# Ledger of designs, part 87: designed miniproteins, single chains

Each design is a single chain, and the fold is of that chain. pLDDT is the mean over its residues in the fold that is shown.

## One batch from the design tools (miniprotein)

Design m3014
Fold by ESMFold2-Fast:
Structure m3014 (fold): chain A 86 residues (1-86)
Amino acid sequence: KKKLVVVLGIVKEINASDEKRKEARDKVEELAKEEKGKEVRLIYAAASEDKEALSYEEALEKAKEEAEHLSKVTGYETELKVVEVE
């Protein structure tokens, strides 16, 4: 039975540099590669003055909702993994 993995990359620094955002993306990509044979969903969140940016807590709750939704609609086991970059 196929497993699903939702990987959430979070950058805590407000208006983080491109280097910090790349660090989060690289870490998420590394985790995704380790999940061979699973379907992987990648989610990113960074603290920002942009009104559309998710806070850390909102991003985590959205990732949990996505994992639960995917589990319900696919019937597959779904796991949430979180990567934090400060």
Scores: mean pLDDT 66

Design m3015
Fold by ESMFold2-Fast:
Structure m3015 (fold): chain A 70 residues (1-70)
Amino acid sequence: GPLTEEERQDLAEGARKSIEAARKYLEKGDVRNAEIHAIAAMILAGASGDEETLREARKVLEEVDKARAA
């Protein structure tokens, strides 16, 4: 069957931690590590089903894409 509510919450927490890590790496100019964590955040947020966390993960991935284009 689908994931439990507890498993969904754990995935959303993992996604938020990956978002924080991605932003930390962007702040340091480490775009490569920021991208890895932003992608992880998207995967975890998508699996969690938490729309707000997915929206935040997408925002940080867009910030990473912009940094790579600079």
Scores: mean pLDDT 88

Design m3016
Fold by ESMFold2-Fast:
Structure m3016 (fold): chain A 90 residues (1-90)
Amino acid sequence: SFEDLEKAARAFVERTAAAMGARLVSLKIEKGKVDLKGAAIFEDPATGAYVAVTEVKIEGNRVTLTFYVTKKKPKEGDEAIKVTAELELL
């Protein structure tokens, strides 16, 4: 369900922030279609969801992550949630 994917996305962001020694500043979660151009795709073992990271921007102490979350290995054009997370390095 969408709720399961949103929960998986939030868990992934929280663990990523912790691993980076960063604080979550903002989180945008929206329905979208997978665009895999250059994406790094992996399964999150904690949730079983797939994460396709399309963008990582680092500007000073700010990191912006853009990724898709899907229940199955993502294909181009699949329905997914699109996540944009802003992190502040501490």
Scores: mean pLDDT 84

Design m3017
Fold by ESMFold2-Fast:
Order: structure tokens, then sequence, then C-alpha cells
Structure m3017 (fold): chain A 87 residues (1-87)
């Protein structure tokens, strides 16, 4: 992983942990986010968006409050944009 990818992954992991997301859901989200970052690096923004939508669906199914889902979505979208601008 690039230093930026590692920073973005670490930031998401810390946020998920602070929100009390279960370990199983957290690891699945981190896996999807790694794939999204890889898609951005490969220039495939449509694939990155597909992974982002899968992450949003997983968060909705997890029973997190809407406010927390919105916050996580903004963080994830911002991270993908940072990655896009870095490549």
Amino acid sequence: LSPLEQKLLDSLRALLESLGVPEEVKEELIGLFKEALKAVRDGDMEKAKEYLEKMKELLEKSGLPEEDIEHLTIVMETALQEMKEAV
C-alpha cells in the first residue's frame, strides 16, 4: 500500500472503531475500501463507486444511526477523491 492508502485505511478503521462497528462488519468494510482505493489507483472510478455503494449498503444493514452512516459516507467519498487527486 502507498503511504496515502495506508493513512486513509487507518483513518477509516479508527472511525469505525470509535462508532462501535462490530469487528466482522469493520473488516468487511475495510476490505471493500481497499478494493475501492485500488480501483481509483487503476483509474476505474465506476468500479470505485460500486465498492462505495456496497459499503453504504453494508452500513445500512448494520443498524448504525443515519447520522453515523452519513458521516462515514462523506469520509469515504473524501478519501476516494484524495486518492484520485494523488494519482
Scores: mean pLDDT 82

Design m3018
Fold by ESMFold2-Fast:
Structure m3018 (fold): chain A 77 residues (1-77)
Amino acid sequence: SMDALIAELVELARRLLELQAELKRNWDNEEKVAELLKEMAQLQAEIGELVARLSPEARAEFERRLAELEREFLAEL
């Protein structure tokens, strides 16, 4: 269902934001940076594939939820 797909995309986007924060905290650790960049690239590819499957209505709802998630995440920094 589209609702399940949107929920999965929001979860993946949350994970990506968490990895970005972890990358910033571990920038001096070359091995950790390499691992995080690989995981981020995999998540970005997965998000792109799933976004391509959304209807225009579902895409708009995902973009709305993503904006809320980004605002919430920034408020916690």
Scores: mean pLDDT 85

Design m3019
Fold by ESMFold2-Fast:
Structure m3019 (fold): chain A 104 residues (1-104)
Amino acid sequence: MDEDIAKARELVEQAEKALEAGDTKRAIELAREAIKLAEPYLDDPEAVKIAARAAGVMIEASGHPRLGASRYTAIMLLVVAGDVERAKESALELIEEAERLVEE
């Protein structure tokens, strides 16, 4: 639903601001909520972008900023190339990796 994607975008923007302010816990909480709202719509490139951004925030908050950025960039290149199926699979893998890193 378009409203869920719009809310997920708002949440990821708030997560990025929280991370920039050093509020790692809030950044992770906001990013998780963004992922939950975007995940049902990963056939939509906009939802893939939002989920990848949110997972990247979680990975950066876990102490791996370069890893999050590089994985996000790879997913964005797949979206630009029109390979939405591979972008979706890569975003789901990134979400799983982000949750694993946050649990440590």
Scores: mean pLDDT 83

Design m3020
Fold by ESMFold2-Fast:
Structure m3020 (fold): chain A 119 residues (1-119)
Amino acid sequence: RKEELLELTKKRMKEILKDPNSEYTELVNKLLNAPSFKEAVKLASKLLGVEPKEIEKAFRTKLGLKTAEELRKELVDFARKSSVPAVAVILKLLGVLEDVSEEELKELEEKIIEEVEKE
């Protein structure tokens, strides 16, 4: 569900922001270096807590991606625009699954960073 996915991704983003050596930062790095599309789908599934079939469908139908190389390029190009690449990757995956615009994803990133800074 969108609400459950938003809550889960917020928790993972906060963990990355508080600890760059977190498990989730490592999962993002593994995703960006995944040797196959199938492995990338499994890693994204672990990051978002969503079934691999839903991840694969979203990548293929919403992004038109067919290979690990195409997925890597898409994620890296998006991450380059962010001050925190690992957080940006998670936000891009969320946006693909739940049809969230890049503008809404930027607002969400800013809010999460602000919340972490206040603590």
Scores: mean pLDDT 76

Design m3021
Fold by ESMFold2-Fast:
Structure m3021 (fold): chain A 94 residues (1-94)
Amino acid sequence: SAAERAETRLDTGLAVLRAASEDPSTSEAQLLALADAVRREADRVVAAGGPRIDELLSLMEEVARTARENGRETLAERVEALVRDVRARVAKQR
């Protein structure tokens, strides 16, 4: 389904973003581009009513924490803002 595809892409995107945030050779521009891709897949999951959204929100919070632990503050702020936005949108749909 469209929801399952979006959930798989978001899950994969979050794993890639987390690994990239731990790699000191990854530029901030590359991290922010990956974060933008993650945001687009999160929007698709929310629009499709994906049942894994609460699990994926927990993974997003883990990515934000990892980013902060690795001094990637701009990325952490972007992911934290995404978590707040997605939570608000999911709550409004419930």
Scores: mean pLDDT 88

Design m3022
Fold by ESMFold2-Fast:
Order: C-alpha cells, then structure tokens, then sequence
Structure m3022 (fold): chain A 105 residues (1-105)
C-alpha cells in the first residue's frame, strides 16, 4: 500500500508543503502524484530524480520506498486532495495512495 505522512496538512499562503508517500511493499522505480479533481500528474521522480512535473511549483524525489512531493509558494488553489501511485522496479503499478488533504490558509 502507498500512504501519506502527514495525511492532512495546513500551511499558510506563500509557504511550502511537503507530502511524503511510502510504499510498504518495498522499493519503487517511480511515483506519480495527482491532485484530486484533475487526474493529472503534478510531479514524478524516476531512479531518485525528478523526471517531470505538471505543476510549476512542484518537485519530487525518491529514496528507497519513500517519495517526497514538495509544493512551494503555496496559493489557495493548491488546497485539495492529493494522491500518489507507486511503480515497482519491474514497471508495475501495484499500489494507490490513501489521499492526503492540503489546506492553504
């Protein structure tokens, strides 16, 4: 399973949000992130580096079975539910994340 820590986060406008996704089944090749309601990848990392981003203020990194999504310069429109999905080393999508909730004040 993929889980977020924290699962709920409140950050002031202009701040930085860090969402950590962990795949309990082991190491991953990549992580995709999507904001609820859009179904577009915000950022993904492959082999420990950022490989792409659908959001100009989003960045991603992977370490082992953990992936970090960082959102900078937060705006009220960044509020919402975020999802992450894991891709294993054999290229299979094996887990979906419990959503994380971000509130920008």
Amino acid sequence: AVTFSPSELTVPEGGTATLIATNSAGPVRGFGWAKGGTWEALAYAVDGKQAGSGHPRASASISGNTATLTLTGLKPEDSGVYYAGAVTEDGRGVASATPAKLTVT
Scores: mean pLDDT 72

Design m3023
Fold by ESMFold2-Fast:
Structure m3023 (fold): chain A 78 residues (1-78)
Amino acid sequence: SKREEVREELVRHFMETMGLSEEEARERLEDMVRLLRTHAKQRGLSLEELAERLLASDDPVAQLLGRYLKELERERKK
């Protein structure tokens, strides 16, 4: 699925840039998603709105996180 593709891309990025194992990179992604959900709630944003803001960022990692959040929301509605 597109969600799995974006997840794998993020996991690979964390492994390459931070020297993490695949398991550690997966845990880091889960922690980031949890923090992003908390941030969205604190700002009165939906996860979809936060994803759109991340996609508008100049940071490639923020853009990947935005794509991942969008795919998570899409799959939740299926």
Scores: mean pLDDT 81

Design m3024
Fold by ESMFold2-Fast:
Structure m3024 (fold): chain A 60 residues (1-60)
Amino acid sequence: MKDLIEELEKVAEAAEKRGDDITASLARMWVGILRSMKTVTDKDKEEVKRLIRRLKEKLS
């Protein structure tokens, strides 16, 4: 989970540098959600990995 949060933070930073405020906001929002979760399942981790992939693809 920590690695996924760090990945999302990197996506947010990359989006901010490119002026993509929407993608940056989405990545920051998901960081907040993951940090607030009491328990994270392997299924949740898979879904977050797919989200990260989509956000990176949008930044390409």
Scores: mean pLDDT 79

Design m3025
Fold by ESMFold2-Fast:
Structure m3025 (fold): chain A 93 residues (1-93)
Amino acid sequence: MIEVSLSLQMFPDGTALVTSTVRALKVDSEIYVLSWLLNPDKRVAPAQVHTLREGDVLTTTVTLSNIKPGDTFLLRVETVDGEVVAEASVTLP
């Protein structure tokens, strides 16, 4: 099982920092693809490929610019075959 959480920090200049935490709870060693997306499927950072093992915690940050209220940021975790195993989203205030 993969769990994802997001935290959002807004800045006065109209940028945002998103901190993503990915936790591997009950997974043998497996390769996952992490994608950071802004409505609907615009990539905001290059996809990352990680091998996760049980107990692994991966923390990463993405800086968002040219955003507006109501924009939705999504982290998607997929297998190499494109199966979505976890997602988390946050809507910008």
Scores: mean pLDDT 78

Design m3026
Fold by ESMFold2-Fast:
Structure m3026 (fold): chain A 70 residues (1-70)
Amino acid sequence: SAEAELKARIRAVNREALREGSRRAAEASKEAIAQGKSLSEIVAVQADVFAEVQAERDARIAALRAEAAA
């Protein structure tokens, strides 16, 4: 069904966001450490990365729901 396909696509987006968030956070942390940033600055960079990935995930899910409603 179209609903089952939508749910499967949303699950895929959530899995991708989890993997991408972990990857970007690891890369950002490595760069921040290389730049000599403090622990608090590294934590802030990680939080910013996760917020950005969550916003991208939410936008993709919203687009999928809008497409399914059309």
Scores: mean pLDDT 89

Design m3027
Fold by ESMFold2-Fast:
Structure m3027 (fold): chain A 106 residues (1-106)
Amino acid sequence: SMRERLEELRKKAGEKLEKAYELLKKKELKEEELKELEEEYKEEAARLRAEVEARGVAPEEVLALQMLLAAKYVLKLAEKLKDKEAEEYAKEALKLAEEALALVRE
C-alpha cells in the first residue's frame, strides 16, 4: 500500500538523518550561524503550515513535507559545519523525502 511504502521511506530517511546527527553532535556551530539557520527553518515551517491550512493537505503529504523540511535543515547544518560525510547522509535523506512527496502526490 502507499502507507507502507511511505513508512519505509520515512524509516530509511530517519536512519540517514541519525547517521548525520551522530557526526554533527561532536561539532560546535557559532551562535550567530545557529540563529540564522533556526530562523530559516522557522520561516520554512511557517510556509508549510500556511500551505497545509490553505490547501487541506492530506496527512500523508504533511508527513512527506515534514521529512523534506528535516532533511533540508540537517543538510544546511552539515554544510555550515563543513562535514562532507554528514552532507552526503543528509542528501540521501533529502532524496528519500522527495521520493515520498512524489509518491503521495501521484
Scores: mean pLDDT 82

Design m3028
Fold by ESMFold2-Fast:
Order: structure tokens, then C-alpha cells, then sequence
Structure m3028 (fold): chain A 86 residues (1-86)
């Protein structure tokens, strides 16, 4: 099955292993949500950028290219990501 989500950049900066694992878990949740959205969408290609800090202090920089998504689905995904790294 061809991926409908391409991770262009995924960078994590964390002060310790606990913060790193928290940040990694958050990145995986965002990527999994993006994959779910892209599989059910009927739109075009979009690039989504997420930057922020997780509750345990891990800093995340994530950039994804999604295919088969609508602008509404991208906005919902960005809101979901912001709730995790805001």
C-alpha cells in the first residue's frame, strides 16, 4: 500500500529520555492521525508543519506532505497537533 503521508522532516530535542519518549509518542500520534485523514480524504496535496513543546519538555519540529486531503481536514489535523504540542 503506497503511503499517502510523507514525513519530510521530523526533529526532536529533549533534555532527557522521558521527555524524548513523550515527544516521540506525540509525533507518532500526529503522523497516525495524518495517515488516517489522508486515507479517507478526497482532496489535493498539502504540506503540514508542526512545531512546539510537549508537556514533558520535548521540542518537536515536524513537516509532512499529505495527499488526498481537504483544507478542512488539514485545519483539523493542525488543531489536533497544536493541542499536543501547544
Amino acid sequence: MKPSVEVLRAEIEAPDDEAREDARSVVLKIVNRAQEVARTGSGGERVVRVEGTTPKGGRVSLEMRLTGVTDEQVRELERFAKELVG
Scores: mean pLDDT 78

Design m3029
Fold by ESMFold2-Fast:
Structure m3029 (fold): chain A 82 residues (1-82)
Amino acid sequence: EAEALEELEKLEEAIEAGDSEAAKEQIEKIRALLPTLDRAGLEAVLRRLGKIGDIAREKGDEETVKAIEELQREVTERLLAL
């Protein structure tokens, strides 16, 4: 969905800026949107999170990497339940 993609863009921006608190807020907003997404939306979120996770690893933000990996697990579980 457009809303989830918009929050993912904000997450990427927060991580690039080194704003871990803003990144955490965006992760929670994305998590809240997961129940509203169909299969295509969940797959798009999972792909984008993979890219954003790589950026967080480059930045050395270990806490944000862990939060993204937890969100990726939740998206995967939702896809498997569909």
Scores: mean pLDDT 84

Design m3030
Fold by ESMFold2-Fast:
Structure m3030 (fold): chain A 88 residues (1-88)
Amino acid sequence: MTPEEVARLGAEADRDVARLEKEVNEAIKTGSKEQIDKVIERAREEADRYTELASKASPEAATVLGGAQGRVLDLIEKAEEIKKKKES
């Protein structure tokens, strides 16, 4: 994989993570536990996708994908913490 291909992969991952962050923030704002559960599931699917891609990628691309996966996992943790606070 060329440095240009790795850079494009990183830019695409950044865009996808930014979209997920917007979805997480929207679900949190609605206050619905069910909506938060849906966005957590969506984010987990995306994290799994990055893990699968990284396992088949060059070391450089795997590092970029691992960073994207980490950011998605952080979003999942944020959503789960807010969900816990809304459980009554």
Scores: mean pLDDT 80

Design m3031
Fold by ESMFold2-Fast:
Structure m3031 (fold): chain A 75 residues (1-75)
Amino acid sequence: SAMDALVKALEENRGKTIEEVLEALRKAAQDAGMTVEVTRIEREGNRVRLRLRVRHPDGASGATEFDLEVEFEEK
């Protein structure tokens, strides 16, 4: 599923920069036939919280659209 692909991309890119994490997420979503949009970036010291919107571009129902919140430490 698209969720499984995104979770795998997050796990494989733990401890990397925000740019590398976002690139991995976009690639995983594209490979699953979906798009990813960054809706919010929140910072608190070394902690980064991202809010992402994931959508199926090929006319699928709203059931294939979801928001994802990701939290990690930037190095």
Scores: mean pLDDT 69

Design m3032
Fold by ESMFold2-Fast:
Structure m3032 (fold): chain A 73 residues (1-73)
Amino acid sequence: SQRDLFIELMKKVVELVEKGKSRDEILKEAQKFIWEKTKDPAEAIRLLIQAKAFYDEALKNPEKVKKLVEELS
């Protein structure tokens, strides 16, 4: 489902932040993950915008974001 794809994407972003990847690397990996999981360009663009917003929050509050992702899984 779209919800499951979003949760998996958020888990991927958190994992890459914890590994110390750069913003550009994280966004490129997020884009690649999205393109592998959906063939709908509109859905892919929407998810990428959401991933960017989530990345900013993950940098600001990593523990809070990690807990939220675990609770949504």
Scores: mean pLDDT 78

Design m3033
Fold by ESMFold2-Fast:
Structure m3033 (fold): chain A 66 residues (1-66)
Amino acid sequence: SLTGTVKVGDAEATVTVTPDSVTIEVKAPTKEQAEKAREAAQKLADLGRQQLQIQKLLEQLKQLSL
């Protein structure tokens, strides 16, 4: 799985991407900051899904000592 964090002001959004699901957890002092952090996190989640496949290829490359 891939996990990333994005910060907008005092807001913090944690994104966890797995092959089966995407989870976005937002912590913010205001709804406005939470919304901005959530949108940024959602973009990261979409990219994370593609990168999970690349990560598997890199792991295989490590085993092949290329």
Scores: mean pLDDT 75

Design m3034
Fold by ESMFold2-Fast:
Structure m3034 (fold): chain A 90 residues (1-90)
Amino acid sequence: MQQRSQQLQQQGMQYARQGDIVSALSYTRDLIRMGDYDGAIRVLQQVLQQAISQGDGDTANLVGTATIYTRQGNSDQAISYVTQAQQTAQ
């Protein structure tokens, strides 16, 4: 369990740092489904900074909302907004 969460977090962070928002958000969705909300929030924060850096306000807004629902433990809403952010980020 712990090793899987750490691997998903590391891969999500790597993709986010490379500017691959869509791939990074896929790992975030898996982390939320596993209940690793702390790991998901770390990846979401990196994706948010990347979206802002790229001038992608729509993706940044959706990622910010997904982060709020993840902090609340509302996995269904968090996953919904992560999926919308992936669709918007291309």
Scores: mean pLDDT 86

Design m3035
Fold by ESMFold2-Fast:
Structure m3035 (fold): chain A 70 residues (1-70)
Amino acid sequence: MSPEEIERIVEELRKRLDGLVEKLKTASKEEIEKALKVAREDLELARKLGAPEAILEVMEEGVERLEELA
């Protein structure tokens, strides 16, 4: 995977995370808990697949931000 590909993926993940967090601010606790479960499962899968550090860092930040909403 090229550095340019990693940068594009990180930017896309950040945009999706920001949109998800904003949407979940007005969501039910159940919706927030479901999103958090999916985010944790995705992070674990990414780690097992050897995703680049920059991608793992943005995914970890995502889990932390969703935990703050729960």
Scores: mean pLDDT 83

Design m3036
Fold by ESMFold2-Fast:
Structure m3036 (fold): chain A 68 residues (1-68)
Amino acid sequence: MSKEEWLQIAKELREAAKQVEEDGERKVRELEEQGRYQDAKRYRAQTYTAVGILLSGADFYEELAKKL
């Protein structure tokens, strides 16, 4: 696999992380507006975990590209 292909995968993962973060922020706000503060807190934690996984994947592919 080429350096350019790995950098493209990393870019796609960062874009996915941005979308997950934005969707999560909207859902947390919706839950808070409904008075569902415990659900909002849990959803925020789940969103942070998902974003972290995607960003770790992006970092992995960027690091592989640097070794080529």
Scores: mean pLDDT 85

Design m3037
Fold by ESMFold2-Fast:
Structure m3037 (fold): chain A 100 residues (1-100)
Amino acid sequence: SENEKILEAVLEIAREADEMVAKALDAGKITAEQAKAIHDMLVEGVTKVKELVLNGEPAEKILEVAREEFKKVIEAIAAVDPELAKEFEELFKKKVEEAL
């Protein structure tokens, strides 16, 4: 279903985003506290999308919420590392274009 494709894309974005956060932490670009905050935001966003999918919400609504949640993550990262935020934006754009 379209809802399952959106959920799959969101889960893949979150997985790759966590890998990018881990690499940034290892490189000393962000602190452990900042990495945890970003991870917690990703978990919250994924949880919201999963709930909408389970509730049978329209695909357009699920995608809108996914975009809003990921935008919050990008904005939080941009305050710390603008280049990392750009990498997150490109990841989201690529995965959304592939899923739609």
Scores: mean pLDDT 83

Design m3038
Fold by ESMFold2-Fast:
Structure m3038 (fold): chain A 71 residues (1-71)
Amino acid sequence: MLSEEEQRRRMIEEARRLIERARADPSLSEAQKRAIEALADGVIEMVRERADLAEVEALFRATRALAEEAL
């Protein structure tokens, strides 16, 4: 099983990848790019501030859903 620290590290990596993908996608509006970046940055900050894992997962799920709908 993955440790909580391993899960948090993976969330940061995935959030960073979502930001990179959004920035690289010419089909996304500037508003969509900003929304994805803001949510992904929020996930990274929550992980760095050691917020509750369930809260981080909730924000990450919302970020992923927005990215999947847009990409």
Scores: mean pLDDT 76

Design m3039
Fold by ESMFold2-Fast:
Structure m3039 (fold): chain A 77 residues (1-77)
Amino acid sequence: DLEELRDKALELIEKVINGEITKEQAYAELVKLADGDEDKFALASVARYLIDHPWISLEEARKLLDEAVEEIKRRRE
């Protein structure tokens, strides 16, 4: 479920920002959550980009992840 992965990605981004986990730990978890699914890997790649760009606020990250979910759904048509 892309929405479930989006919610988990936001949680991981917030934990990295708060210093609760490392970027490397977040990347490993995103890869596991994607589980070889192409659409989930695309969403996980957006989340990784957001983690690598710490000047993007959590609010903006949420918007970008929501937009990525909608774009991935459109590609399924």
Scores: mean pLDDT 82

Design m3040
Fold by ESMFold2-Fast:
Structure m3040 (fold): chain A 73 residues (1-73)
Amino acid sequence: SRAELEAQAAAVREAIAALPEVEAATAVVGADGTVHVAVVAKSAAAKDAVRAAAEAIIRETLAPGTPYTLTVL
């Protein structure tokens, strides 16, 4: 359901925002059910590590096969 997907997106946002190299994180469910995740890294040097950590959190938290996008700023 959309409510379950929104709860999963909120959990993704909270887990990513708790990472030490993350300045800010958002996760929004699109009208088509795609979860759009955007993360602001604290430094350019941290972007690759932040992307890897965010990918791991998304894979652990979202149901398998859930469409998502990840942008690291």
Scores: mean pLDDT 87

Design m3041
Fold by ESMFold2-Fast:
Structure m3041 (fold): chain A 79 residues (1-79)
Amino acid sequence: SYVGTYESKYGTITISLENGKLVAQYESGAKLVLTPVSENKFEAKSSGNTVTFTFTSQNQVTVNYSVAKAANATFTKVS
């Protein structure tokens, strides 16, 4: 259900299922393997930082970086 392409004015994230795990791929080609934390919340590690992915009932994903001063980036599912 979370698999798909998500877009914002800041870029695109593709969520796929690889080897039984959700994977987030950025436009840069960087891939993050998502580990479940709760029913709709997942975490990944990137360059020592924790990246949190929260999926909403509105077909959106919010991406939060633990060391980035402010950035919740919200992406809307388009496919």
Scores: mean pLDDT 76

Design m3042
Fold by ESMFold2-Fast:
Structure m3042 (fold): chain A 64 residues (1-64)
Amino acid sequence: MPPLSKAEQLQALLDGLRGVKAGSEAAGVDPQPAIDGLIQKAGELLGIPPEEVSEEKLREAAAK
């Protein structure tokens, strides 16, 4: 399998956030632990602390 590009990894994280929110809403489960993990990974890929990660910033980075 070819390795994912940074943009593809960021897009996968954005899709994962959407999926976690939708699935957790349907199941009545707190999505926060899964969201925190995705934000941490996104921060590492963007080279910023997790506190600075936002859905807008992920979308902008994935669009490049």
Scores: mean pLDDT 74

Design m3043
Fold by ESMFold2-Fast:
Structure m3043 (fold): chain A 75 residues (1-75)
Amino acid sequence: STGELLNQAKGYKAAGEVHLLMGDYEGAAEAYKRSADYLQKAGPQFGANYQEALANYKRAEELARQQRAAEEAAR
């Protein structure tokens, strides 16, 4: 059902936020991507929520990339 898809999306959004607070940007990206996938399945009426989840995913992915580059540079 649409409600189940939205509940999954909300759960993964919350998981993404927890991963961000932990500094786990890879985990955050994965969680936000799953949130976006569930919102896409829920339908076009949730396009705004989908765009937010996609933006969160891309931001977390970029942060993960920057974190790895910084770790390699600091060595």
Scores: mean pLDDT 88

Design m3044
Fold by ESMFold2-Fast:
Structure m3044 (fold): chain A 56 residues (1-56)
Amino acid sequence: MDLEAERELVGAISKAKSAQEILDAFEKYKGKLSPERAERLRKEVEAAAREVEALE
């Protein structure tokens, strides 16, 4: 179960201060997630990074 890796990724994103940090967090944890879960979270990560970039 990749629930722990997902929680760590969410925590890292919550602490990220830039779009690049959000993307780097996803790259670090995606290898610990199932392909289906990684694809779902990728869309959320890209949306979050886009919002942070728009505010910079």
Scores: mean pLDDT 75

Design m3045
Fold by ESMFold2-Fast:
Structure m3045 (fold): chain A 99 residues (1-99)
Amino acid sequence: MEEEEKEKIERYKKMLEDTLAAFGLTPPDAELNSLEELKEYIEQVAAELDRKAKEVGPGEGFDYEVAAGLLYIHLGVLKSDEINRLEREIKALEEKLKA
């Protein structure tokens, strides 16, 4: 279970690195020990890209907006997966209590 969490963190880190590299950008170095830290990291990077897009203006900022948008989509999927996992865990505990 902890191994699955570590694998998921590494997968999302690689996705973030690949996404940013496609636009000539590098992600900031961060040690991520949980899915919560991963979510905060992706959100921080996406917010920074949105800020840069606004600073450089329309046209020149377009690549930053696209990169930020892709990161927000992946963040949404990650959050949805966590909710689904927690719902399954709650259901399993409820079934044990009813037995």
Scores: mean pLDDT 75

Design m3046
Fold by ESMFold2-Fast:
Structure m3046 (fold): chain A 64 residues (1-64)
Amino acid sequence: MITKDEEAATAGAKAFRDALAQGMSEDEAIKVARDTALKAGATKEQADSLEKVIRNALADLAAR
């Protein structure tokens, strides 16, 4: 069973990866991921949470 939350998160994550592969900046890629998740049915809070998770992951990677 695919939940709406899982579908939206997967779409957002794919959009982020694809945007980075196209040479977009991290900020631009995050905006694309957030917009894609919203179009897939995510709430504003879920999209904001996805952005926070991505930004935290990028910050952790940069600190290594």
Scores: mean pLDDT 76

Design m3047
Fold by ESMFold2-Fast:
Formats: structure tokens, C-alpha cells, sequence
Structure m3047 (fold): chain A 112 residues (1-112)
């Protein structure tokens, strides 16, 4: 299983958010993509704070987003923090979920 990589584009950041939202909320990948696209209007989701705010459905300045980002230096680190803290997922489970779903999410985003 390959480790998740830092997003290099807006579409990659959106795909990363959608995969985690779908897993944590038990909704379809398509529903998670629709949610993320609506949330992303006017926001820089490559910024880890904005990305985590989108995943948690919380304001960027909220205490829960601040807690999730405490000491975090990258989008990948933020994703791992949120998935572990709120999703109860191990690093291996996170990497597996992204290997299975990331390309599918990215394709859906590019087709919309």
C-alpha cells in the first residue's frame, strides 16, 4: 500500500477531502464529492486548515479545527490526524482507503 501524497492541485485536495468524508460519514463517494465541491467555492482547500474545516463541517476558526491542526505542518499530516482522532482509523487503514478510492474521487471531480 502506497502512503498518501501531498495534494499538488485544487482537484487533488478536493479528492482527498471527499475520500475521508465518505469513509467517516458512511456516504457514497459521489455524495462526498458533491458536498466538497459546494464547500470549496471560494476556499483554498490546499491549505490544511480549510481542508480540515471542510471534512469536519466546521468553521475554519472553530476549536475542533484548531485541535485537529495542533502541530500539523502538511495536508497529509492533517488528514492522518483527523482520520485517527475522529474516524478511529490506523495509518495503514488510511493508506488502504486512499489507494482504493482516491483515483475514483479525482475522476468524479474532473468530470463535474
Amino acid sequence: VKPIKEPKSREEALAMAAVLIAKMTNISLEEAVDYVLKYAEGRDLINPRELIAAILGAPVDSPVVQLALLGVKSTVEAIRRVATLFGGLSDEEIDRIYNENYEKALKIIKEK
Scores: mean pLDDT 79

